# Designs tried in a protein design run: designed miniproteins, single chains, continued (3). Part 4

Each design is a single chain, and the fold is of that chain. pLDDT is the mean over its residues in the fold that is shown.

## One batch from the design tools (miniprotein)

Design m8117
Fold by ESMFold2-Fast:
Structure m8117 (fold): chain A 67 residues (1-67)
Amino acid sequence: SAEARARAAAERARLAAAGGVVPNPSEAARRVGEILRVIGDAIDEGLKEGKIKAPSEEALKEAEAKG
């Protein structure tokens, strides 16, 4: 389960911290998760409204020019 995975990750981080200096991965994971959630919500809203079904012609032209 997701809860079991989260707990295992936290316990592994705690054990690593006991054996050495490890950055706090829980804060980094939370930040990444929140960013992905915001992006997902924006895409979902745009798709429901039909605004993001396809990139604008202007955006496609710019992408091709940069490629």
Scores: mean pLDDT 62

Design m8118
Fold by ESMFold2-Fast:
Structure m8118 (fold): chain A 67 residues (1-67)
Amino acid sequence: MTLSQYKRQLARYLSTVEGLPPSQVRQRLRQLEEEARRLGIPFIVLLLRRLGKYDEADRLLEEERRR
């Protein structure tokens, strides 16, 4: 899956499960991107963690560290 696919998946989750309007979904995604930047991890890793996909997140983080 691509970063764009995971972003859409989290946006759908925030909209349908958490009931957030589109403006708040965009704000939440922007906040997560900034948080990933502060933590020094790829944005996709943080997206996967928020979706409960911890195994995929850990795998990608390990791949990023290896390069």
Scores: mean pLDDT 75

Design m8119
Fold by ESMFold2-Fast:
Structure m8119 (fold): chain A 70 residues (1-70)
Amino acid sequence: GTLQEKQAVQSILKAAEDGKLGVASEGARRLAEATKDPKVSELLKKGSEAAEKGDQEKAIEYLKQALKSL
């Protein structure tokens, strides 16, 4: 449900904000594959890619957009 997806995105966002970019990247990638919402999936994939590249600010931005889209 949307509440469970919100909690998952909030947890991933917290990891990104704490500088745990590897954890944030993996979490966002897995959730992007699991979600049925194409817009949320695309934003999570972009957040995961930004985190993998070490771009903490962009990762946080995309994860916040994913959370707002839920």
Scores: mean pLDDT 85

Design m8120
Fold by ESMFold2-Fast:
Structure m8120 (fold): chain A 72 residues (1-72)
Amino acid sequence: EEWEKLGKEAGELDKKYRENQDPETIEKLHELVRKIREEVEADRKARGSLLPSPETREKLRKFVKAAREAYK
């Protein structure tokens, strides 16, 4: 699942930043989060709704869970 993999990557980048405080690492993390936000906004815009689809919300939950697991 694409978003779950991105979540794991985000968590790993965040963990790496805590270790080395590398500006390049935090920029990659910001870029990844921005990509996810753009996907959510695109889905919301296509629906004409304030909230993204249930499918996109489920993908977001998996993303966040994977990021938290990788960060810990």
Scores: mean pLDDT 78

Design m8121
Fold by ESMFold2-Fast:
Structure m8121 (fold): chain A 78 residues (1-78)
Amino acid sequence: SVVEEFLENAKKYAEKNIDDKELLKEIAESLYKLALLQADAGDLDSAKKLLEAAKEIAKKAGDEELAKKAEEQLTKIE
């Protein structure tokens, strides 16, 4: 799926740039925003995958606030 391809590319790009905390933060923010759009569209499975990736990349970026927001959204998705 487009979401799975995007996630794979985002993870690979983050891995290549693990020392670039600002870039990792931007990637995590983009994944988080896309997750909210997927949830609003009713695609909860895609939203969960995007939120998990956003949370992990946010942690690597040191963005604890974004990681917490992603975790809170995950707990609200049934």
Scores: mean pLDDT 84

Design m8122
Fold by ESMFold2-Fast:
Structure m8122 (fold): chain A 56 residues (1-56)
Amino acid sequence: MDKKKAIAEAVKAQLEEMRKNGLKPTKEQLERMIKLAEEAGDEDAVNLAKELLESV
């Protein structure tokens, strides 16, 4: 429960920080984040990571 929620929040925060700092996440990093978000059951985090993956 709480662990999955924390993971989803961490994924979202990391993606936003990378975007804010102009850092380009690698395809492998995005794929890992998608997997983590899917395991956490957070559809918003999954969709965000997939949209960024399409941009790479």
Scores: mean pLDDT 74

Design m8123
Fold by ESMFold2-Fast:
Structure m8123 (fold): chain A 73 residues (1-73)
Amino acid sequence: SKEEIEKELEKKEILLLFFEIAKSATELILERMKKKNAPQEQIDALEKALKETEEEIERIKKEIEELKEKIEK
């Protein structure tokens, strides 16, 4: 039903907000680690985590767009 899609959309929007916050926090930590010349292995691990978070954000955004299209029909 439309109501079930609207509830799923709300859940996805909250999840997107959570990942956007996590991305911002990770970017700030990474910047500080680079400025302090942290071990390259630690920087590489955090950059990989950041990339995975960015990929998850794009997946959630796509799912939100698809849900919005279903509601607007």
Scores: mean pLDDT 86

Design m8124
Fold by ESMFold2-Fast:
Structure m8124 (fold): chain A 66 residues (1-66)
Amino acid sequence: MKKILLVVDPDEEEARRLAEMLKKELGADDYIVLVGVTTEEALEIARRLEEEYGYEVVVAAAPTYP
């Protein structure tokens, strides 16, 4: 099973840095950076990837908010 990390952040540069760190920490096979989307939209994308391809998808929102 392929594990994919989805990182949600309004800042693309920050999202890429967090994705690289979390990919190593979680042992994910790949990552996708989502800019300008809500966490709810990211969860919908994750569900479609799981449904169509059978991937294990982890969604992480950047911890920039309290």
Scores: mean pLDDT 75

Design m8125
Fold by ESMFold2-Fast:
Structure m8125 (fold): chain A 59 residues (1-59)
Amino acid sequence: SMEEKLKELQEKVRETADRIIDEAEGPLSEDEILERVAEELGVSVSTVRRLLEEGEKER
């Protein structure tokens, strides 16, 4: 279903962001993190930002 695909994408966004932060040699700006996640997953920066915001609200 579309809901399952959306949740899978939210999880991938979160995991990819965490990996990028952990693998970075120094502090990254929020914009840099969003850009790198968007590029790696092939989605827009606005999509990444929205999914991260929605994921945090569900907690």
Scores: mean pLDDT 76

Design m8126
Fold by ESMFold2-Fast:
Structure m8126 (fold): chain A 87 residues (1-87)
Amino acid sequence: MKIETKPLSDEEIKEIADRVAENVDDASTVAAAFLTIIGLDIEGRKDEAMKLVNEIIKRLEERLAQDPDNAAAKETLEMFKKIKEKL
């Protein structure tokens, strides 16, 4: 089986992180980012998984600095911090 191995670009990582930060209330967007991180880890692409989770955390922290009462953003940030600890 031929697997196409294409590394995530810094641009793609930022686009995913921005989508999560902009749409913390959308379970599908959050789940897609989560599954992407887990898929990268399973494939042995831990460096890419770590870059993606760190960028998501950074964007969520920036969102919370502007909107500190956003409960969905707080829950999503804590979830991605826990994911980072397991990588």
Scores: mean pLDDT 79

Design m8127
Fold by ESMFold2-Fast:
Structure m8127 (fold): chain A 55 residues (1-55)
Amino acid sequence: SDEHLEKLVETVLASARDWNLSEAQAVEIARSLADKEGLSEEEKERLIARLREAL
């Protein structure tokens, strides 16, 4: 779970860095990815929080 979450954060960060995405765009990608991965609402919140801190 934690390792999977970290991998998802890295995936979104890589896209944000490569395409110079805004925080809002990166968060939308993270939300979409969380839905595709079947994450719970709590896991989505953690993913977004970690992403925002890393941005």
Scores: mean pLDDT 82

Design m8128
Fold by ESMFold2-Fast:
Structure m8128 (fold): chain A 60 residues (1-60)
Amino acid sequence: MAEFDAEVEDGVNAIKRAIALVYARKELEKGVSEEQIIEDLAKTFGISREEAERIVKEAK
């Protein structure tokens, strides 16, 4: 098990997910559309559109 690269990647993904969830919740509360939030998350965090959609669904 490669703890160095895997641990760093897991940590970064956990932090990105936490920040993205907070961001998505704030945007949803402001009345921003789900599609717009997905696109913004994908662009800002450099994640796939599918990952962004999953995060937005968790934020609801």
Scores: mean pLDDT 73

Design m8129
Fold by ESMFold2-Fast:
Structure m8129 (fold): chain A 94 residues (1-94)
Amino acid sequence: DKLIREAEELVKRGEEALRRGDYETAARYYYQAGLLYLEAGDYEKAAAAYEKAIALDPSAMGYGMLSQAYAKLGEDEKAAEYQARALELYREAS
């Protein structure tokens, strides 16, 4: 699958950025990889990529994406937890 290969390359670029201490760039690559994995239907890899991204750069959108990935996996409790965290961050930013 072309999407999975592209997502894997983005994860690799994220790991390279992380080794350089470029956390913002690493988070951006992990978010992009998560989106491609989600589009490809690889929800477990999407969740893993989003978890790496939010660990470096937590955001309401990031938690919302992670919630969506866990919902696709049938992990309803985790999906609800991350959705609640997304809403809290959104309210704080508003």
Scores: mean pLDDT 86

Design m8130
Fold by ESMFold2-Fast:
Structure m8130 (fold): chain A 70 residues (1-70)
Amino acid sequence: ATAVTTGIAYGTPEEIEKLFKDAGYEIVRKEVGEDTIVIEAVRPDGTRLIATVKKLPDGRNEVIIESIRE
């Protein structure tokens, strides 16, 4: 069975990395773009998290987190 869950949050890339590590995930990729940072993390059971951090005009970061079971 495949499970996909999507959540929306606000935070810095460092806060998202800490959240993933505290949840038992290992950070495997971090891609830094002009206004977007993508952070990928995996757990030993094959669950992958992808966080897309987008900088907003007001200085906040919008974070979209997807959880994928592989």
Scores: mean pLDDT 73

Design m8131
Fold by ESMFold2-Fast:
Structure m8131 (fold): chain A 57 residues (1-57)
Amino acid sequence: MGGKAALEAARKALEDPEEAEKIVDSNPEYKDFVQKSYDFAKAIAEARRRREELRRA
């Protein structure tokens, strides 16, 4: 799926946001893709955190 690369980029941004910034700076065409993926990864992390709270509650 086309979204696979976006998810990989988002995962990398969560692990090494500095590295993700460098890649974006070197490849401006990739900036939009990485930014959207990062926001998506943040949403997933928030959902996982909420699920964790529900599990413990």
Scores: mean pLDDT 65

Design m8132
Fold by ESMFold2-Fast:
Structure m8132 (fold): chain A 60 residues (1-60)
Amino acid sequence: MIEREVETEGHTAKLVADLESYEAEVEAKGEGAKHEEDLKILAEGEAKRLMEELREKAAA
């Protein structure tokens, strides 16, 4: 399991990745709908990168 936080303009998104299932979960919180949407997009991108890193570690 890997846990990471992404922050922008005081808003936070949490990411959790599970190596066994190769799944990533994203939770985003923001004060405005626009910031919440932007955080989700950003966090999804980071989650994909995290899954690639897990795949590389499993191969190494």
Scores: mean pLDDT 59

Design m8133
Fold by ESMFold2-Fast:
Structure m8133 (fold): chain A 67 residues (1-67)
Amino acid sequence: MKKILVLTTLSEEEQKAVEEELKKKYPDAEITVEKVENFEEALKRAERIKKERPDVTVFLVGKPEIP
């Protein structure tokens, strides 16, 4: 079973919307949504998870920095 972790700075209501959207796209996946304080912490946590748990797909959802 595919495992998906979402790290987000969004509100609890927005987190639920993201979780529902992902469940529709990946119905057989185990989806976990976690709130982080800021995007820098999200990046550090994603890097740690990638190193320790490469079987988990990590999505970062927050305010995009426009290039």
Scores: mean pLDDT 73

Design m8134
Fold by ESMFold2-Fast:
Structure m8134 (fold): chain A 66 residues (1-66)
Amino acid sequence: SMEEVRERAEKARRASILLNDSSPDGLLAMALHEEDPERALELVERAIEILKERHGEERVEEALKK
């Protein structure tokens, strides 16, 4: 659902702020303008993957839990 997409995107945005990294912002913006929840979620997960590549999986997963 779009509610789940928005919740996941909000967590990803908060993680990017905590990590001081704006690199996923474009993908997160695209996800919030996507009407298909499956495609929107794919964009959010790609944004999270970029953070994991730059900061490491464990650190990003910790940031996402906040």
Scores: mean pLDDT 83

Design m8135
Fold by ESMFold2-Fast:
Structure m8135 (fold): chain A 59 residues (1-59)
Amino acid sequence: GPLYRAVKDFEALTSQHLTLKKGDLVELLKEVNENFWLARSLATGEVGYVPKSFLEKIG
């Protein structure tokens, strides 16, 4: 999917969320609702939900 960068730190609140540090790169897998997207960390390969407002498109 398209690549995004974390614009700020996000700490996972549950095991289904993905923890991100500002500058982390993720691949968008699914736009599940208006608030949360399912993404994969490029650094770890882990998959989880992140707030879409914490992501910016790369390119």
Scores: mean pLDDT 85

Design m8136
Fold by ESMFold2-Fast:
Structure m8136 (fold): chain A 80 residues (1-80)
Amino acid sequence: KTYTFVGKDITLDEAIRIIRALGRQAIKNNKVLDVEVEVDGKVDRKTITSEEELDAFIAELREKYAPDTKVNVTLTITPA
């Protein structure tokens, strides 16, 4: 069963906390996490299947945007 989380107009720091929490749970349960982060009309997308991919994507977001940047996030957890 597919699970979807949507966060609108939240800080990047809050989005990263949610991405990390749901990402870790998805990986632990051998599932796939699809992430969309929208900032000012620009969308960063990533499919995450491992802790290494999760950490790399979070690092990319932290380098691109300030912690207080307002973002829209969509997270989808699907069976692998």
Scores: mean pLDDT 84

Design m8137
Fold by ESMFold2-Fast:
Structure m8137 (fold): chain A 75 residues (1-75)
Amino acid sequence: SKKEEFVKKRLELAKKDLELVKGEDLKKQVEELIEKAEKAFKEGNLEEAMKYVIEAEVLLGMNLIKQGLDKTYPK
């Protein structure tokens, strides 16, 4: 379905953003959230999968801002 495609695309983007993270602790936290999202997705629970994807995206976004990789951060 279109909802499944949307969740899958966001998971792929989160995995790509994870490659930009240098900290091992943060990588492990994001990887765990992605694994939980993939498990929920496999079980057909798209709402739970999306919750974990959003949590991963928030952590990734905060880290990218801190590293100066987020060029959209307003000063």
Scores: mean pLDDT 76

Design m8138
Fold by ESMFold2-Fast:
Structure m8138 (fold): chain A 65 residues (1-65)
Amino acid sequence: MSLVRKGLDLRNQGKLEEAIKVFEEAIKLDPNNVVAWFLLSRVYKEMGEDKKAEEYRKKGLEVAR
């Protein structure tokens, strides 16, 4: 929960690469954290990395099942 908030704060500041690192840490601690998977997908989409965004979106959907 705290890591997701930290990642969102970094994203709101435009620190997209730092936000990615924090969301990756959240996933390492809890791979079932669906919110962190979808937020990673969103940040990659904002960076223009559409293929990475799709990969993380698919992972979030698999975890949510």
Scores: mean pLDDT 82

Design m8139
Fold by ESMFold2-Fast:
Structure m8139 (fold): chain A 68 residues (1-68)
Amino acid sequence: MKIDEKEIEAVLYHIQAVIAKKYGDYETAAEWYEKAAELYESIGDTVNAEHYRKLAEEARKKAEEAAA
């Protein structure tokens, strides 16, 4: 069975979100976490999809706090 390229892509989106957070760009981090969640959902990994949706919500809240 070939490795699902979408799973690898979701991991790359996670890394991009972590990099964005490191530079204080929580808004961009939230976008990457949402993309990771969508990819995990598309391959049937609902547990990781829900986890990354929560991370995206947290990142958005931090972005709003940083803008205040």
Scores: mean pLDDT 80

Design m8140
Fold by ESMFold2-Fast:
Structure m8140 (fold): chain A 58 residues (1-58)
Amino acid sequence: SAEAEALLAEGERAYAAGDYATALEHYSRAGKLSAPDSPLGERATRLGTLAVIQLAEA
């Protein structure tokens, strides 16, 4: 959906700024608005995992 795509874009912006907590929140919400087996849902899950890794290393 357009909402899920917008959330992914805002998450990517937050991630680029080093705000991994905000990025994770946006990716998590984008994933919930998408089918898990869809390209968007898979991307949200992958990007969320990367944000979690960055938070664990912080």
Scores: mean pLDDT 81

Design m8141
Fold by ESMFold2-Fast:
Structure m8141 (fold): chain A 95 residues (1-95)
Amino acid sequence: MVELMVEGLRARLKGDEEALAKLGAEWRARRSSYSEQELLDALIAALPELRALYEEALREGAAEHITREQIEQALADLDTIRALVAAGDLDSLFA
């Protein structure tokens, strides 16, 4: 699931509709096999790579398929998740 999260964001930032459709179908096929906790663990593991992709997109300017505001909000959300994980307060992610 980590790889699907990372490659899914990469495809969205590139506007690669074929890759995005394929990855989306694979995500939907695998989603039912994972608990909410397993998906959260996968998201936490993906955070550094997702952050790096968003930071790269900001450095290159706004991506054609995502606005600067959306990228900045996504980075803020990732920072919040990372801070809660580091503090050991995972319950706040579900509040």
Scores: mean pLDDT 73

Design m8142
Fold by ESMFold2-Fast:
Structure m8142 (fold): chain A 57 residues (1-57)
Amino acid sequence: SAAREAAIEAELAARAPEFRAAAEGVGRVLGLDEALRRRWEELLRDTERMVLERRLA
């Protein structure tokens, strides 16, 4: 539903700083460049979207 999708996107937006911090942490440990760190951040966000979609179904 539109309400469900809106709730998921709102939760992901609220948690955006967490995804960025996690990606920066991983990037620092693994020596990732900024482009790979950004892709890692996107991967974390997309994975959490899948989890929330399943949880809120």
Scores: mean pLDDT 82

Design m8143
Fold by ESMFold2-Fast:
Structure m8143 (fold): chain A 68 residues (1-68)
Amino acid sequence: KAKEYAKKAIEAAENGDLEGAIRYAAEAARAALEEGDIETVKYLKKAIDAAANGDLEGAIKYLEEAIK
């Protein structure tokens, strides 16, 4: 579930949809937290922060790290 949302966030970011990337990354972080995956939550928070600052490349990088 968390990885599904993270993949959607990557697709949104690759399409330049900054708001979509943030929205999906937030859903991924919520799912990861419910699953107890603290490492994934950490990377998803970094991705959200990068996207919020307009750093789409950084956001994609952190989202890719979250789905490993």
Scores: mean pLDDT 82

Design m8144
Fold by ESMFold2-Fast:
Structure m8144 (fold): chain A 60 residues (1-60)
Amino acid sequence: MHTFEFDAGDKKRAEAIAEELKRLFPEAEVKVEGTKVIITTDANVTRQAALALTAIGLSL
């Protein structure tokens, strides 16, 4: 099990990213703490989620 954290810089942006991650990776544990998005899952899914999170963050 691995945890990855991304700082979105804004709470609304973090919540939007978290919703999209939950849609893409429904079996992963995704939570928002302030402006940060935290995802916990297996190693392979965590890496894919990190890439998706970065792409979504750049689109917002």
Scores: mean pLDDT 71

Design m8145
Fold by ESMFold2-Fast:
Structure m8145 (fold): chain A 71 residues (1-71)
Amino acid sequence: SEMEKLEEELEKLEREGVRAHIEGDWAALAAVYERMAELYRKMAELEEDPEKKQELLEKADRFRAQAAALR
């Protein structure tokens, strides 16, 4: 499903984020967080449960804030 593909992409981005953090590459880490935020927003668009949709949107907002903090 589309949701499963987005979840797999998130898992890959989480691993990329860990590598960027270990390497001290804050620009790469910010880019990873921005991509994660975009994926969470896409997941929220596919989600039919209002409560779970809200949780996904909150995760998107948190990752956007973290990316901004690294600039």
Scores: mean pLDDT 87

Design m8146
Fold by ESMFold2-Fast:
Structure m8146 (fold): chain A 73 residues (1-73)
Amino acid sequence: ASQEDLDAEVYAALAEMEVAIAKISLKRGAPKEEVLNSIKRARELADKAESLGNTADAQRVRDAVDELEKEVK
């Protein structure tokens, strides 16, 4: 285990939290911009996790975000 391994896991967890925030915001009828901002942060965090070696969690986040983005339209 290294700092990079821990960082990859942390970024993946943060990305999943942003996905959860986006889902809750969408269900509550929050402004489209708020939902899209959470989606954007989730993607950025997933990209960071993947760059540090966590490809599986990054892909799961991207799939969830792509589905949510279709619902925001």
Scores: mean pLDDT 83

Design m8147
Fold by ESMFold2-Fast:
Structure m8147 (fold): chain A 97 residues (1-97)
Amino acid sequence: RELLERALELLRKALETPDPEEKLRLIKEARRLVVEAEPSLTAADAPLLEELLDAANALSYDPDFDVAIQATMLAMLVTVLLRKAAPELVRERAAAL
């Protein structure tokens, strides 16, 4: 979906910027788009949700505490949505860890 693709683009920009305030702004906007996309999500969106989860998890290691917390919260939200849209993919991911 366009909203999920835009959210992923924002998280990729957040990974590239050194500015913690800009990172925080991008993560919050990405979360807003993910929440907006929730009622229209299907199993076909699972690959984009996995990419969003990977980007959010990468940002959760940020040395800025606010950035790390907001990214962690987004990763939790995306995990719940991925589990709802494609429970089998979440099981495969858990087994690999």
Scores: mean pLDDT 78

Design m8148
Fold by ESMFold2-Fast:
Structure m8148 (fold): chain A 56 residues (1-56)
Amino acid sequence: APELDLSDVRDQVGLAEALAAAYPLPPEVREALIEAARAGDAERFTALLVEIAERA
């Protein structure tokens, strides 16, 4: 997204928590996903989502 607000970061954290609750991710992957979202690291967050999707 070309525009990143604090609300976008909060939405990413919420999405990461929802994915961790809905999908049985390993604890290390769950932690990395939530940490990336909290840090606002969109690149790492997206890379983790792609990797999870490719393995599913």
Scores: mean pLDDT 67

Design m8149
Fold by ESMFold2-Fast:
Structure m8149 (fold): chain A 68 residues (1-68)
Amino acid sequence: MSASQQLFDEVVALAKELAEAKRAGDLERVREIRERMEQLAQEARKRGDTAVAAFAERVVEDGRRYIE
């Protein structure tokens, strides 16, 4: 499996965890997932995986809007 595929799979898994944390009302968990996802978005940008970076950035924005 390519590093890009593994990065995308991790981003998708974190997006699912974010949805579960939001349903549970776990604001601390939402913040943790958002911070981890932001880190993955930066890594994807540095590697030139613009599609993965854009997806991760959307998940970060979703988490931010929820806790704001």
Scores: mean pLDDT 78

Design m8150
Fold by ESMFold2-Fast:
Structure m8150 (fold): chain A 66 residues (1-66)
Amino acid sequence: MTYRVTFTGSVEQEIGTVLRLIGRPDVEVKRDGPRTYLVTFHGSEEEYEALVAELRADPSVEVEEV
């Protein structure tokens, strides 16, 4: 599953979130714009559903399935 993730908050929140995602062996992250990233999950549905829910819980993060 691939998601477009756009950051509208602080640069610190963006960097922190991207570093957490890159640190996961089941996640591929590619920069798609100035503050937009394509995030591909290779893990189980249970694992990435929880992670996507955490991303969506941040009001400064926009998550769209692509």
Scores: mean pLDDT 81

Design m8151
Fold by ESMFold2-Fast:
Structure m8151 (fold): chain A 97 residues (1-97)
Amino acid sequence: MELSKEVARVIGLVLRVIGDALQAYLETGEEEPVKLANEAGLLALEAFEKGIITYEEIEKIIEGKLSEEEIKEMPEIAKKLLEKWKELKEILEKVKK
């Protein structure tokens, strides 16, 4: 993978998510957030490298700004990324409360 500004941004997002999952592990002892973060990160990088998903679409997934119609029109790999991100987010939110 060539290191471009967009690739660097995607890597930055992935590392940030993994960092949040590792912090949750330190607080709870639960390994599942770390596993989900790694899986979501690998899917995001693969989809981006293959040109299946844009940086903007990854941001919308993380921010929860996608409509139901947009989700239905997404490629399967992008839908899998959204699903794993939602699972991870729910676990991280539970850890903070």
Scores: mean pLDDT 74

Design m8152
Fold by ESMFold2-Fast:
Structure m8152 (fold): chain A 73 residues (1-73)
Amino acid sequence: AANDPAALDAEVDEALALMYRGIAKFYLKQGKLEEAKGAVELMERLAQRTPDPEVAARIRAISEELKKEIEKA
């Protein structure tokens, strides 16, 4: 059913991860690397807690791309 608590948690976790991605990119643009790293750490915690393995995989992929951008900055 569409009202599955685990599915809702996964949707919320993915939405939060996309928000943290935006925050991390904003900090990267400003040269605030430590704040950008903090946002990535929050995304990784969402990937660990989310019940949907496909959502977890997408969040981890975004986190790894952001880590590479932070290291290049």
Scores: mean pLDDT 80

Design m8153
Fold by ESMFold2-Fast:
Structure m8153 (fold): chain A 87 residues (1-87)
Amino acid sequence: MNEALEIEFEIVELASEGNLEGAFEKAREAVERGHAEAARTGLHVAAVFLKLAGNVEEAARILEEAARLTGDEELAREAERLREEAA
C-alpha cells in the first residue's frame, strides 16, 4: 500500500473511533508533506461514515477541517448543510 492510501485509512480509522483530534492532526501532517489530496479524501470518507452512523455534528467538523486544509468550497458548503441538520 502506498503512503497516500495509508494516510487515507489512518484518518478514517481515527475518526471512526471518535478521535477527531487525531484525524485532524494526521490530515495536517499529510498536507504539510504534500499529500493534500489524501488528507481531503480520508476526511471526506470519514465524514460520510459518521453521517451514516448518525454522528452529523462530527461529520460537519471533519468537512470543515477538510475545507480549511484544502480550500475546497464544496466541502465547506456540505459542512454548513450538515451543521443545519445537527441543529
Scores: mean pLDDT 82

Design m8154
Fold by ESMFold2-Fast:
Structure m8154 (fold): chain A 74 residues (1-74)
Amino acid sequence: GFDEGLELAKEGSEARRAGDYLTAAEKFEEAARAVADMPRGQAEFLEAAAIAYEKAGDLEKAAELRERARQARA
């Protein structure tokens, strides 16, 4: 739920500050799953995960998650 999503996003932000972009991406993706019933929150966490995957060098995964974020806002 929302509280779980926020805690996962916090862990993602901490990993991102440490330069661990893969862990950050995974945590933001988990946060998006925790708030799947909240389209706006899901889209924001998917966008954060996409940026982290891009910084980790996974451009294909980043593009996939950006498209999922767009669909969540539709």
Scores: mean pLDDT 84

Design m8155
Fold by ESMFold2-Fast:
Structure m8155 (fold): chain A 96 residues (1-96)
Amino acid sequence: MEEEVKKAKEEIEKNPDNPDAWIRLARAYLKLGKYEEAVEAAKRAIEVNPDNPDAYITLAEAYRKLGKEEEARKYAQKAIEVDPTNERAKKLLEEL
């Protein structure tokens, strides 16, 4: 998990405009229980590519872990707006 953070940071250093690297960083932080850092990384992924549903899902999962259910619901809904077929976003929204 800590190696995943290191690898994602190295990818970001090489190309900060890669939204997948920011999503990987956010997911690595989620696995480590570093939910505030996961929120920040996921927000960066959205800034780079606002049309990526995985960034919104990751942000919603991080907010849910922080107990911020309204923010989690908001971003899960945004993921569905970007990709209406996204089953992961639909499941997350139904669980909230």
Scores: mean pLDDT 84

